# Ledger of designs, part 105: designed miniproteins, single chains

Each design is a single chain, and the fold is of that chain. pLDDT is the mean over its residues in the fold that is shown.

## One batch from the design tools (miniprotein)

Design m3639
Fold by ESMFold2-Fast:
Structure m3639 (fold): chain A 109 residues (1-109)
Amino acid sequence: MKEIEKIKEEVLEVVAETLGLSPEVKEALEKEVEKLEKETNFDYSSLSKEQLITAIIIDVLEALVKLLEEGKVELPPLAKKLAENVKNGTNIDEINKFIEEIKKKVLEK
């Protein structure tokens, strides 16, 4: 449990730094990730550390799409473009590069 929470915080920190998210947007993103996890009821304890990091990054990307659709917070240009690509299934290579970049940075911590 404690390790999952730590990995989630590390992923959120790296994503916020990479996309230039304000503290307000980062907090909104964290809340949306928590909502998605509750709705999914997925057992993260069965995953390896690498699989867990990848799963959390995917949850973060889905949460960014929700924030884009709700329009309650202003996403910076990089985050907005990434969320649009995820929503529309476009530029899959760019989405995969983002996932691998975040995963590498989290694993190097």
Scores: mean pLDDT 79

Design m3640
Fold by ESMFold2-Fast:
Structure m3640 (fold): chain A 102 residues (1-102)
Amino acid sequence: DPEKEEEDNQIISEMMKLGLEAMEKVRNGDEETEDENERRMLEAAKKLEELRERMRNGADPQEVLDELKKMIEEGNPFYRYIEAVKNGDYDAMVEAAREITA
């Protein structure tokens, strides 16, 4: 269904835009928002930057992976999106993106 594909692609594009904007805000220190969806993206971006910094400082890759799995289990849709991307699960990617952009 071309209309469904266009809608799904638009939702994914909006989610990616929010993710990039959230990462830029974290890097610039602009970590505050009153939008709940942007807040989830900011929390995810902060945690990913924290994990990356821990890896640079010689953290055990297994400990970092276990913490990432825990964040996915805690229900933030951005982490579910990352999981879906790794698994090539397009439907799960769209579902997580809908939750992020809703």
Scores: mean pLDDT 68

Design m3641
Fold by ESMFold2-Fast:
Structure m3641 (fold): chain A 68 residues (1-68)
Amino acid sequence: SLLDELIEALRNSTTGRTAASLEEQLAILDEVLATHGFDVRALVAQVLPRSEEETEALVARLRELYAA
């Protein structure tokens, strides 16, 4: 599914370095999804460097928004 492709792209783009707060990263995720939908390329281009824990928080948000 496109959701699984987005989740995989987020995990594969994890850098282990934090560039912004989790709140800022969630806001960027929401903006990319609102503007580009399930566009994996747009998502990867716009998400910030993040830790594994931050990546899993973004994944949890995606699952919450689109699993219903």
Scores: mean pLDDT 79

Design m3642
Fold by ESMFold2-Fast:
Structure m3642 (fold): chain A 74 residues (1-74)
Amino acid sequence: SMEEIKEQLIEEALARFRERLAANPDASREEIHALIAEEAKALRERAEELLPDASDTEIAELIQRFVARAQAEL
């Protein structure tokens, strides 16, 4: 389903974020925010490829869910 694809995309983005964060435990707040922004951009590009029928609003909500979850892990 579309929801299963969205959940998978978020989990993949979070896994990459966690690996990057773990590889740089001394990362500044600014560097961590840049990592989240980079992963959010990559997630948007993947979502546009895998969910071509998704609206701009649905993609934006997907990105916001990722950003919120990444920030909650800080």
Scores: mean pLDDT 87

Design m3643
Fold by ESMFold2-Fast:
Structure m3643 (fold): chain A 65 residues (1-65)
Amino acid sequence: AAPAPLLEFDFDDGPLELSDAELEALVQGFRDALRQGRTLPLTLPSLGAATRDRLVARFREVLEE
C-alpha cells in the first residue's frame, strides 16, 4: 500500500525507555517463568519502539537457550 502522508508518531522515542539493568531484570523474570512452564506471566508496560525491539530480541534469545 502507498504510505500515508503527514502521519508520524513518536514511537521511535516512546514513552518508556529501559536501562540495560531493567531490561535484563525483565529477561531474567521471563527466563524463570519459562523454566517453570508458564507462558508470559509478566505484565509489560507500554514501551518505546527501540526498547521494545531490544526486549523482544532478548526474549527470543531466551527461547532459543
Scores: mean pLDDT 61

Design m3644
Fold by ESMFold2-Fast:
Structure m3644 (fold): chain A 68 residues (1-68)
Amino acid sequence: MSIEEAIEELKKFSEELKKKVKEEAQEPLTRATDSAIAALKKAKSSEEAQLLLDVAKHELTRFAEENK
C-alpha cells in the first residue's frame, strides 16, 4: 500500500475508535493518531508504512479498550 493509503486507513480506523471511547479520551486518541500519521509520513517504503500502520492500529485499539 502507499503511505497516503496507510494514512487514510489509519484516520478512518481512529474515527471508528472515537465512537467507542469515553469523551475525555477522544482528544488523547486524536493526538496519538496524529503522532502515528507523522511517523507514517516519514516511512521510507511501503513495507515500513504497512508495519507502522499495523503497530498504530494495535496501540490505538489497546488505548480504546483501556478508555471505554
Scores: mean pLDDT 83

Design m3645
Fold by ESMFold2-Fast:
Structure m3645 (fold): chain A 115 residues (1-115)
Amino acid sequence: KKEELIKKIEKWLSKHGISLSISKDNKVSLTAPSSFPPALLRTLGLLIEYALISLELKEEEVRKAVAAAVNEEDISDFSENEKRLAKLVKEILKLLPDIPSEARPLITELYDELS
């Protein structure tokens, strides 16, 4: 399950010259050529963390966390993984305005690979 997703992500990232490191707590670190926009690289890392945490949640739980993040709702009563997902989505939304328009297709492509 998780190993198959990681292999798929590593294969996609290698096509773009990006290296992946995942910590025991599912924290993602990416290394890319210096020409990569920092906001784009951070967004890709957050999307990968999102996918990994989503594997531990039911579809309804994922939708709930995403909706709360988008609507800036209180998450105090959420589970630990639901809180983590909501925080990841909020960080992604904050980074999107700083991503060059020409780089946005890469985000869509990764999201489709993760879904």
Scores: mean pLDDT 80

Design m3646
Fold by ESMFold2-Fast:
Structure m3646 (fold): chain A 90 residues (1-90)
Amino acid sequence: SEEERERVYREIEERAHTEKVRELFLLSADILEKQGKLSVERARELGRQLVLKSTSEIAKEAQEKGIDMSNEDIANKGLEKAVEEAKKQV
């Protein structure tokens, strides 16, 4: 329902502490809505999985290229990569 959809998206926004995290969770919600599986918990979990995969890939690539990246830089680049990957799935 429209009311249920609005509630889920509102809860996702309330749980997101940064603009990029909010964007990722909302994109995750869009992916799940398309699959008929929309929920706050599933959107959060999908977003978390996308970040973990992206941060792992960024960290591995940096290590292989001998690039010294801070944990903050890896996290930020991983989040941006996760958002881009989510956009491709919508």
Scores: mean pLDDT 80

Design m3647
Fold by ESMFold2-Fast:
Structure m3647 (fold): chain A 98 residues (1-98)
Amino acid sequence: MKKRNDDVADRLYRMADVVRRSDLPDDVKRRLVKLLRKAADYAKKGDTKKAKKYLKKAGDLAKSAGDDVTYNGVQVLIYMLDGDSIDDAVDKVQKKQK
């Protein structure tokens, strides 16, 4: 079983790869990938506070760019870093969709 921080980091690296292949503007894509990778690096190191700081920046950028998929994914990972299981984190994010 993966440790929570390792699982969050792996998910963030995969999310960065998805963003890199997306149709987002190149400047947004580069900035978002960098923020997601920094969050992953800090999560892997156990620096949950810095990981959440970069996740919040990534979420704000994704939301402003209209990338709701990446925004919602970032919110799930923030809840996971706060101690929620992935199922609980996903439920919390989906319940905010109206």
Scores: mean pLDDT 81

Design m3648
Fold by ESMFold2-Fast:
Structure m3648 (fold): chain A 110 residues (1-110)
Amino acid sequence: LEDRLRHRIEVLRLAAKRAKEEGWDKYAKIFEVAAQALEDLLTNGDPKAAAEKARKELSEIVGYELPYTEDTTVGRLFGLALRKVSKNREEDERIFEILREAAKEVPRPP
């Protein structure tokens, strides 16, 4: 539903703001790219175009060409980008906690 995509967009934007405040610049950019890709999906309803654009932008942020197939989703690209910038488990746990805190603060759709 549109409401679920809107919720994800708000969570990602809040997580991006918090990541940036803590100095996690690359993670903040990754969250913003994912949010924009979901917003593009809401606007034009083209998952392939949204994924292709996100792949290009995320590849530039992580410094590595992310793989793409016709089954590649924005969510898959987002996960791959996070894995490429992660340096250790503690970093992963902190970034996951930022996402969890943002998700709790943004009201869930029905």
Scores: mean pLDDT 79

Design m3649
Fold by ESMFold2-Fast:
Structure m3649 (fold): chain A 102 residues (1-102)
Amino acid sequence: SAAERARARAILDTLLSLPESAIFALPFDAEANGASNYPEVVPDPMDLAGVRARIDAGELSSVDEVVALLRQMIANAHRLLPPGSPGVEIADRLEAAVDALA
């Protein structure tokens, strides 16, 4: 529905305003980060710009659909980055924000 799409956009816009969103705002640059095996580790890449584009295109119409993609994005960070790294800590903080807004 239009109301649920508006809520999904509001959740995404709130997340994009948080400092924790910075590393998730655009697609991951595997070459710049030295992650040559990125496609093998992360078969389903996801970023906040991609989620926003899909909402705007009408591909995502429910909060649950948006939350599922955001959780996939966070899970991808855990697959790619070493445990306890700053990137994983940022991903965990963003996950807490998603849980609070959903």
Scores: mean pLDDT 77

Design m3650
Fold by ESMFold2-Fast:
Structure m3650 (fold): chain A 95 residues (1-95)
Amino acid sequence: SILDETLSLIEEVLSKLSDEEKQTLQNRLNRLIGMGLSDVQIALSLINELISILKQKGDFDTASRLQSLQDQLNNSPNHDEIYKQLRDHIESLIK
């Protein structure tokens, strides 16, 4: 599924991040939770931060792949449940 492919790609990307890059994501997650944002808003924000980090590292191919998967998921039924799973998965991997 597109969700399973997205989860696998996010896991691969996060495994290659430095401790500093993971801390940047953790700080963003904590801020978004503190602002009372929805799981959808939090997940989208974290995925966009991952895309930004990939572009800064010159990994434009992986950034483009992740953007394409995000665009596909945004048009999926059960959008809220999908993005909650993505948020929970990212949170578990950056700790």
Scores: mean pLDDT 85

Design m3651
Fold by ESMFold2-Fast:
Structure m3651 (fold): chain A 74 residues (1-74)
Amino acid sequence: MFEELKEKIAEKLRSLAGRPITGEELEQLLVDALKEAGIEVDPSKPPAENIRDALGDEEVEELIKFIQEELEKA
């Protein structure tokens, strides 16, 4: 599940190749990836809270590191 989420995030980041992305767009991309991975999100909450609620604090930290590494590769 968490690895599936990482794969979906990496795919979305690659689809944005050459396009600038803001922190807000990254948060939306993460929420979209959660939905596609079958994780329920609450539209009344900010994206950051949905991510923490779905994954937990330690997994969020790991995910941030993964995204940073993927962006560095691009």
Scores: mean pLDDT 73

Design m3652
Fold by ESMFold2-Fast:
Structure m3652 (fold): chain A 80 residues (1-80)
Amino acid sequence: MLTEEELKEQILEKAIEYFKNMGVSDEEIERIKKEAEGKTVEETVKLIADYMKSKFPEYKEEIDEFAKLVIEQYKKALER
């Protein structure tokens, strides 16, 4: 099965794809990647959610719910 590090990379990859679709700059994407270095899967998802809430505060509740779902899904993936 995927390692925790590989799952973290997949979460980052999907988040980056989503950010690119929203028109987030390559510079901001690189900043997020650097901040995620050495973080756990949960910390990485929280970092992404915090960034999203800073850009789209009107979607705070939706962002928090999505982050929770992502964390729960990947925790289940780690358990087989």
Scores: mean pLDDT 74

Design m3653
Fold by ESMFold2-Fast:
Structure m3653 (fold): chain A 73 residues (1-73)
Amino acid sequence: KTDEIFAEAEKAASAGDYERMAELLVQLADLEKDNPSVASALYLTASDLYRRAGNTEMAEEAEKKAQELREKA
């Protein structure tokens, strides 16, 4: 599953599909439950990609997820 998500992220990157890349990074972050530092970094990267795609709502949600994980750490 994680390997499949990574492969899809590479395809999205080749296409310049920032919103799809962000969606895939959120999925990876959700799977990193045991690594809050890694999950937080993935959510922050997804937030930046959502902003580049013009999706500020999803960018803010990803930032909130990252902040919640940082507070837990």
Scores: mean pLDDT 78

Design m3654
Fold by ESMFold2-Fast:
Structure m3654 (fold): chain A 75 residues (1-75)
Amino acid sequence: MKLTKEQAKQIALDVFDSVKDLPLEQQYRAARTLLEVLREQGWTDEEIDEILAEVKKHLTPEQREALERAYKEIR
C-alpha cells in the first residue's frame, strides 16, 4: 500500500535519527536508500522534494548535506 506523505515524512525522520551517530558515509547510504524506497512507492520527484523540505527543517547541517548529495546522485 502506498505511504501517505505524513507517513513518508515520519519514516524519513526516524531513519535520520537512527543513523545520526554513525559516520557520514552511513548517513549518506541511509539517505540514498530512503530516496530509492520513496521512488519505488511511486512518489514523483516533486512530491519527494515536498517531503524532504519539511524533513530538512529537523536535520543537522551534516545530515542535510548527506541528503542533498544522495538526491543529486540518484536524480
Scores: mean pLDDT 77

Design m3655
Fold by ESMFold2-Fast:
Structure m3655 (fold): chain A 91 residues (1-91)
Amino acid sequence: LSVTFEQLPDGKVKVTVSDNAEGAASVLVTLVDKDTGQVLATKLAPAHETITIEVDGAKVNSLRVYVTRLDASGQVLSTELAGEKDITKLP
């Protein structure tokens, strides 16, 4: 599992997730505001694919990224904290 964070010129934060765990059919990536616990974005993708999500970085101080692995029936296999990043709130 790898997670990278990139601050874009428009103030958005691009989060890239790559997960290669076996047994999963799909992966749900959840971006959370660390300070409030608010879910900012979610994205579901097939397992073993690179997933990218963008959020408005001007509205958050810190991001947490969770990865939930799902089987072919949609049953949750595991959830883990994949990464976190403190974001400078500059436009």
Scores: mean pLDDT 78

Design m3656
Fold by ESMFold2-Fast:
Structure m3656 (fold): chain A 87 residues (1-87)
Amino acid sequence: SASMAEAMKEYPEAADRAEAAFAELRGKSLREKLDYLEELAERARKSGPGEGTYLRLETLILQRLLHEHLVREGLLPEAEKLEEERE
């Protein structure tokens, strides 16, 4: 948590975008939330060092926010099942 807080402080724009995306996703289905995260991760993976670093951080922050949400709402087993279907 400390390392993530420090990263968010150094790259506030990435944190702001991740939090905004998370807020917009709250009204979406579980599948749509996971699809968004997957697409963001893929964009980060395909990006060069400079732009890719920012996108990777945004992806990690959003992943953490979604994981915390899924745990709170008891949706983690359903999310894991959907991820298995993608493999």
Scores: mean pLDDT 76

Design m3657
Fold by ESMFold2-Fast:
Structure m3657 (fold): chain A 80 residues (1-80)
Amino acid sequence: MKVKLKIVDDDGKVVTIELDDEWSAEEVREKVEKALKELGYDVKLSEKLAENILEEIREAAKEGKDLTLEATVLVEASKL
């Protein structure tokens, strides 16, 4: 099943990604990093953070809902 991931920044800009809940953490990481770059953030996500995002995508998919994540939260989490 495909879910939509929305990444929003502090200025209210939104990048929408169509993700498949069957994708790997590496695929999620690549798509999220690209979306963050479109918002002006050049960051690399850890494998663990990508796995956490994938789990949130799977939970949203179970509920039939799109997932919204804050770009600044992802940027801060990438520093850990």
Scores: mean pLDDT 78

Design m3658
Fold by ESMFold2-Fast:
Structure m3658 (fold): chain A 57 residues (1-57)
Amino acid sequence: MQKAQVVKDTYGVGKEVVKLKKGEIVDVLEIREDGFALVKTKDGRIVLVGADDLKLI
């Protein structure tokens, strides 16, 4: 499973807005051509995050 680290405090947008903290590790489900990544947080929420806010690890 591809993982990424959040590089700055940001927000993920899905059915709800989810705050993501710098240093959090998320599972990357899809990297999109529009500059967003679909990620799953450690608590199971699926959200879109700016790909520039993530570092693949």
Scores: mean pLDDT 82

Design m3659
Fold by ESMFold2-Fast:
Structure m3659 (fold): chain A 79 residues (1-79)
Amino acid sequence: PGVELSEEQEEELRRLAEPLLPALEAAVAALQEERAEELRARLAEAAARLAGDLAGRVREVALLAGAPEEVAERIAAIA
């Protein structure tokens, strides 16, 4: 015995897209699971990108202050 909340909606979808219904249900379930994991991955990427952008700006400031490129990169890595 499955827990089914909207049999009426499922029947209407089946009537409109009968050959696609099994694939549609699988796609919806996959999308819901992937959305949570995708959001987590996107947040991690955003944090890494922000850290990279900050390092880049620190490097630019060091170069403008007359530091050699090698020294500027070391300063950015320490920030």
Scores: mean pLDDT 62

Design m3660
Fold by ESMFold2-Fast:
Structure m3660 (fold): chain A 101 residues (1-101)
Amino acid sequence: MEAAEGAYKTGEYANEAAKAAGEAGDHVGASAAGIGGAGAYAGGMIAERRGTEEAAKMAAESAVGAAETAKGAAERSGSEKAKEYAEKAVEEAEKAKKAAE
């Protein structure tokens, strides 16, 4: 399911942004982005298990939330690496949202 795939990838990139932000010294932003990434993964799993349009929309919403936390971590940390991963998370979240339409 394309929405689930987008949510999984958003979670992956949000977790990478969290790691980069933490390495730059922003442990608060890193924690938020890590939690957001976990939420995206959970949304993807639910969408894949249920295979419904409603579950796909929830996966897309979780991906958008995760991308937002990744952006916040990148902005707080000033890490270029975190910013790169946050941009990738946003792209995958938009793909998940489009697939859930």
Scores: mean pLDDT 83

Design m3661
Fold by ESMFold2-Fast:
Structure m3661 (fold): chain A 86 residues (1-86)
Amino acid sequence: MKEEKKVYTPAEGYRIEVELKDGKAKIRIEDTGKTPFKLEFEKEVDSLEEALKLVREIMEKLNDYISDEGLTPEEAAKKVEEELKK
């Protein structure tokens, strides 16, 4: 069984780490720009591709809460984290 760790910087000011252990992904999203926040969670996934799809969905939710609801990045991250724990 091989553990895989991938680090992505898909946008300026964001750092995304995805760590795969067979059947489970540990995902950390960190804003290193003007409004620093951290969002960390674990989810059962079958592949790196599933983990990356989940990351995209989370980034879209964060952007929606910030852009549409007017939340701060910290407030948006907390709301997304609460939804992921349900």
Scores: mean pLDDT 68

Design m3662
Fold by ESMFold2-Fast:
Structure m3662 (fold): chain A 98 residues (1-98)
Amino acid sequence: SMDAEIRARAERLREEADRVRDETIDKLKEAKDDLKEAERIAREGIERLRRLAREAVDLGKQAADAGSSQDTISFAVGTAIHAIGGGIEVEITLRRLK
């Protein structure tokens, strides 16, 4: 069903956001002695997470337009918020290196 497809896509976006967050934080810890490189890594990771959040927002809009269940729409919204939270965690990690 369209609901199941949207739900599966939102779950994949959430998993990708977790992976991007974790990989970015690990790279930041490795780059701790090069602040300029750390800032580049953080910027790229945050931009990727912001893109995933936008994709989740678009997916939520698609779900609403398709008449999907409130649970499906809420999951897409939660995925977008989760990705934004990952970006905030990356920023805090960068600031802790300074």
Scores: mean pLDDT 89

Design m3663
Fold by ESMFold2-Fast:
Structure m3663 (fold): chain A 77 residues (1-77)
Amino acid sequence: MEEEMRRLVEEALEGAKKAASLDPEKGNIAGRYVTRAILHLGDGPERAEEARRDVEKALEITQETIDEYLKKLQDSL
């Protein structure tokens, strides 16, 4: 569980960095969710559920940012 959460947090953090390269504002929002997840994990294992939700939200924002950027590129061609 702890290793799985660490992996998800790392994926979300890398995703937020990629989102920030495409849209700094949205990347910052995703990064804030990752930070909240890390803080929840620091509060104890009983906060793992809240951390997971924040990580999932960060991953969702990252994917939406990438999808929006790709659509914008396609519409501009």
Scores: mean pLDDT 80

Design m3664
Fold by ESMFold2-Fast:
Structure m3664 (fold): chain A 65 residues (1-65)
Amino acid sequence: SREMVSAASGASIRAMSKGVRLKTTIENGTIVLELEDNTPENRKTAEEIKEELEKRGFKVEIKYK
């Protein structure tokens, strides 16, 4: 949906503002946040973004590399 695309784009922008490389995709109605550099600080940022999206009613999954 357009709302999901907008939310995914917003998540990418938020991650970039914090220096975090985060790929966002939409798979089967779920926003997938793929963290390219798996550090504790970057995991915390990804989890915060996940929480914000889930509070807005989206399904979110994080994939770590």
Scores: mean pLDDT 82

Design m3665
Fold by ESMFold2-Fast:
Structure m3665 (fold): chain A 85 residues (1-85)
Amino acid sequence: SNYLRAAEELARLHGWPESVDIERFAELLKKIAESMGFSEDTPAEDVVDQVLVLLDLAGVPLDAPPETVMKKLEQWLETGVVVPE
């Protein structure tokens, strides 16, 4: 799916190891993208761009570990607010 491709690209951009559960990350991205009005047919590049904007607004750097990124995205999904580091 396009969410899986977006998850793989985001993991690559952040320098995450291949041992990261990319399918779980893709499921999280799907929930976030759908809450923003995106669909499964939305290009992966558009999903990546919007998630990067959200992470940037949250003060999450590109070298952040997977646990930090996923926690901030889950926090946004639950509360609609991301707390800067």
Scores: mean pLDDT 77

Design m3666
Fold by ESMFold2-Fast:
Structure m3666 (fold): chain A 80 residues (1-80)
Amino acid sequence: AEADFEAEVLLALGLIYLAIAKLTLERNPMTPEVKEEVIKDLEKAIELFEEALRLATNPGLRKQAEDYLKEAKEFLEKVK
């Protein structure tokens, strides 16, 4: 229960970083500085989703963490 709560918080934080990365890329001209910030935010989202997946015991929460981790990793590869 406590581990799943921590996983939910980490998942929510990861989603915030993923959203920031997406919005930054959509709303700013593509410069090296913007690319660097987007990569940094995506790497932070990935780290948070990996930690959420490590702590999560609830199957639904694990699936959400896995799905968002995959999305963030695919986005990072596209931006690199």
Scores: mean pLDDT 86

Design m3667
Fold by ESMFold2-Fast:
Structure m3667 (fold): chain A 88 residues (1-88)
Amino acid sequence: MEEFEKELRELAEEAAKKLKELAEKSLNPERKELLLKLAEAFVESVPALVEEGKRTGKPQEILEQFREAAEYYIKQAEEIIKKEKAAA
């Protein structure tokens, strides 16, 4: 369980870092705010996800879903910023 919590925190912090870097690259102030809030949400979700892993007895499934969600949102943010730069 300690390893699960550590891996989950590391994934959240890594995702938050990438989202903050993408926010700094955004030319749209509203998008920047949304990306910063999303980064905060990933870190803040860790305690709830740890409890869910304990409750379901399936910490690996929670880790996989969280990783997939992080990858999805980072990809979406990258595509949006790419479009912003192309439109500028």
Scores: mean pLDDT 82

Design m3668
Fold by ESMFold2-Fast:
Structure m3668 (fold): chain A 60 residues (1-60)
Amino acid sequence: MEAGLRAAQLPPEEKARLSQQLLEKNRSLTSSIAEKLRAIGDSFELYLKTGEVGPALGKP
């Protein structure tokens, strides 16, 4: 209970629920972005190794 804080506009239960929903959605999005970044990194490593760009650069 946060009676002395005057800070919470939402009750603690509602705050926790909303926080968890947002966290789950954010985690899903972050996972997708992380996978995409890894694919780009792999493509760049190959480019640096071969010293040239060809049709086999990979997915952007």
Scores: mean pLDDT 65

Design m3669
Fold by ESMFold2-Fast:
Structure m3669 (fold): chain A 61 residues (1-61)
Amino acid sequence: SDAQKVDTAVSLLQLEGRIEEAEALRKRFEEGDPNAVTEAQKIIEESRRENEEQKAAAARA
């Protein structure tokens, strides 16, 4: 669901210490901004991609 996507993105931002961005995303979703769901999906996908990339780079270093 859209709420689950936003909750997941908020949790990811919080884990990264990006508390203000997490709160901003949640607020946008609460305000009914459809762009918040799209942004949440991007955050999830980018975080997943960056984590895999950095893990691979660390293994090479």
Scores: mean pLDDT 78

Design m3670
Fold by ESMFold2-Fast:
Structure m3670 (fold): chain A 69 residues (1-69)
Amino acid sequence: SKFEEEGKKYYAALSPEQKKLIKAIAAALRAIGLRWEKEKLGTGDEAEVKALVAEAEKLGLKLKLSEKG
């Protein structure tokens, strides 16, 4: 998919520190998604996602979040 190809290109261009953090962010977002799917948590995880996006932005990473998910 285009998203996978662009993700691979982006990841390959990142520093080792940025790669380590994006893996941690991806793992955290996946864990949040799994909790959301299993427990139907709606509000608490939004603040954590916003904090992770802000952390990524501090490293020069731009994340686009879907308003629908």
Scores: mean pLDDT 60

Design m3671
Fold by ESMFold2-Fast:
Structure m3671 (fold): chain A 89 residues (1-89)
Amino acid sequence: MAEIEELARRGHEKAREARAAGDTVRADYLEAAADIALRAAREGKSELAAQAEAARRVAELYAAQGDEALAAQYQALADELAAQAAAAE
């Protein structure tokens, strides 16, 4: 739990940095990913499973915006993390 909370904190820090740089879209996606990771962890999911759900959510957000390349990259990351979580359990 504490480790995933630290990852979420870093995600929020990166989101704040993105906003300071004027990239509000990236900041919103990073915040959404951090929130999803925390929710998954609170539901008793492993860190890898929580990260997989966060990556999948970011992929969905990019797909909804029409960014097919970034959606594919985050979906691939989500699939890899989900496979690692399944192999560990």
Scores: mean pLDDT 75

Design m3672
Fold by ESMFold2-Fast:
Structure m3672 (fold): chain A 63 residues (1-63)
Amino acid sequence: SREEKVQRILDLLRERGWMTVDELAEELGMSKEEVQALVDQLERAGLIKREKVGDRYLYRLAF
């Protein structure tokens, strides 16, 4: 379910700290497009933070 996918993203960010969409997609076995949509939603909800480092975006928990 979407709720399980969201929880997996949050758990992985808690464990690893900062991750790219590509790293999240690889670790979770999801498409990059699906992960991008989920992290965009979580960022809008204030649950994660995005930082631009060079030509990539890194994501972390906001709390």
Scores: mean pLDDT 86

Design m3673
Fold by ESMFold2-Fast:
Structure m3673 (fold): chain A 72 residues (1-72)
Amino acid sequence: SREELIEEVRKLAAEAFDKLKTSNIDEAKQLKEEVLKRIDELIEQSTDPATRELLKKNKENLEKAFDKAIEE
């Protein structure tokens, strides 16, 4: 379901940030790439505008938060 997909994205994102906190930068970046790729694939496959909007916002929020976490 959409809810399950969103939950998986949140779980992978949390794991990526955890890897940053433990200085596993390469693994964190790989997890981020997996999350972004999955979101992009879901957007491409979705024909529902509301679903696309939600996925795009999740992607933007993840990228912004991850970028800040690396620098801060």
Scores: mean pLDDT 77

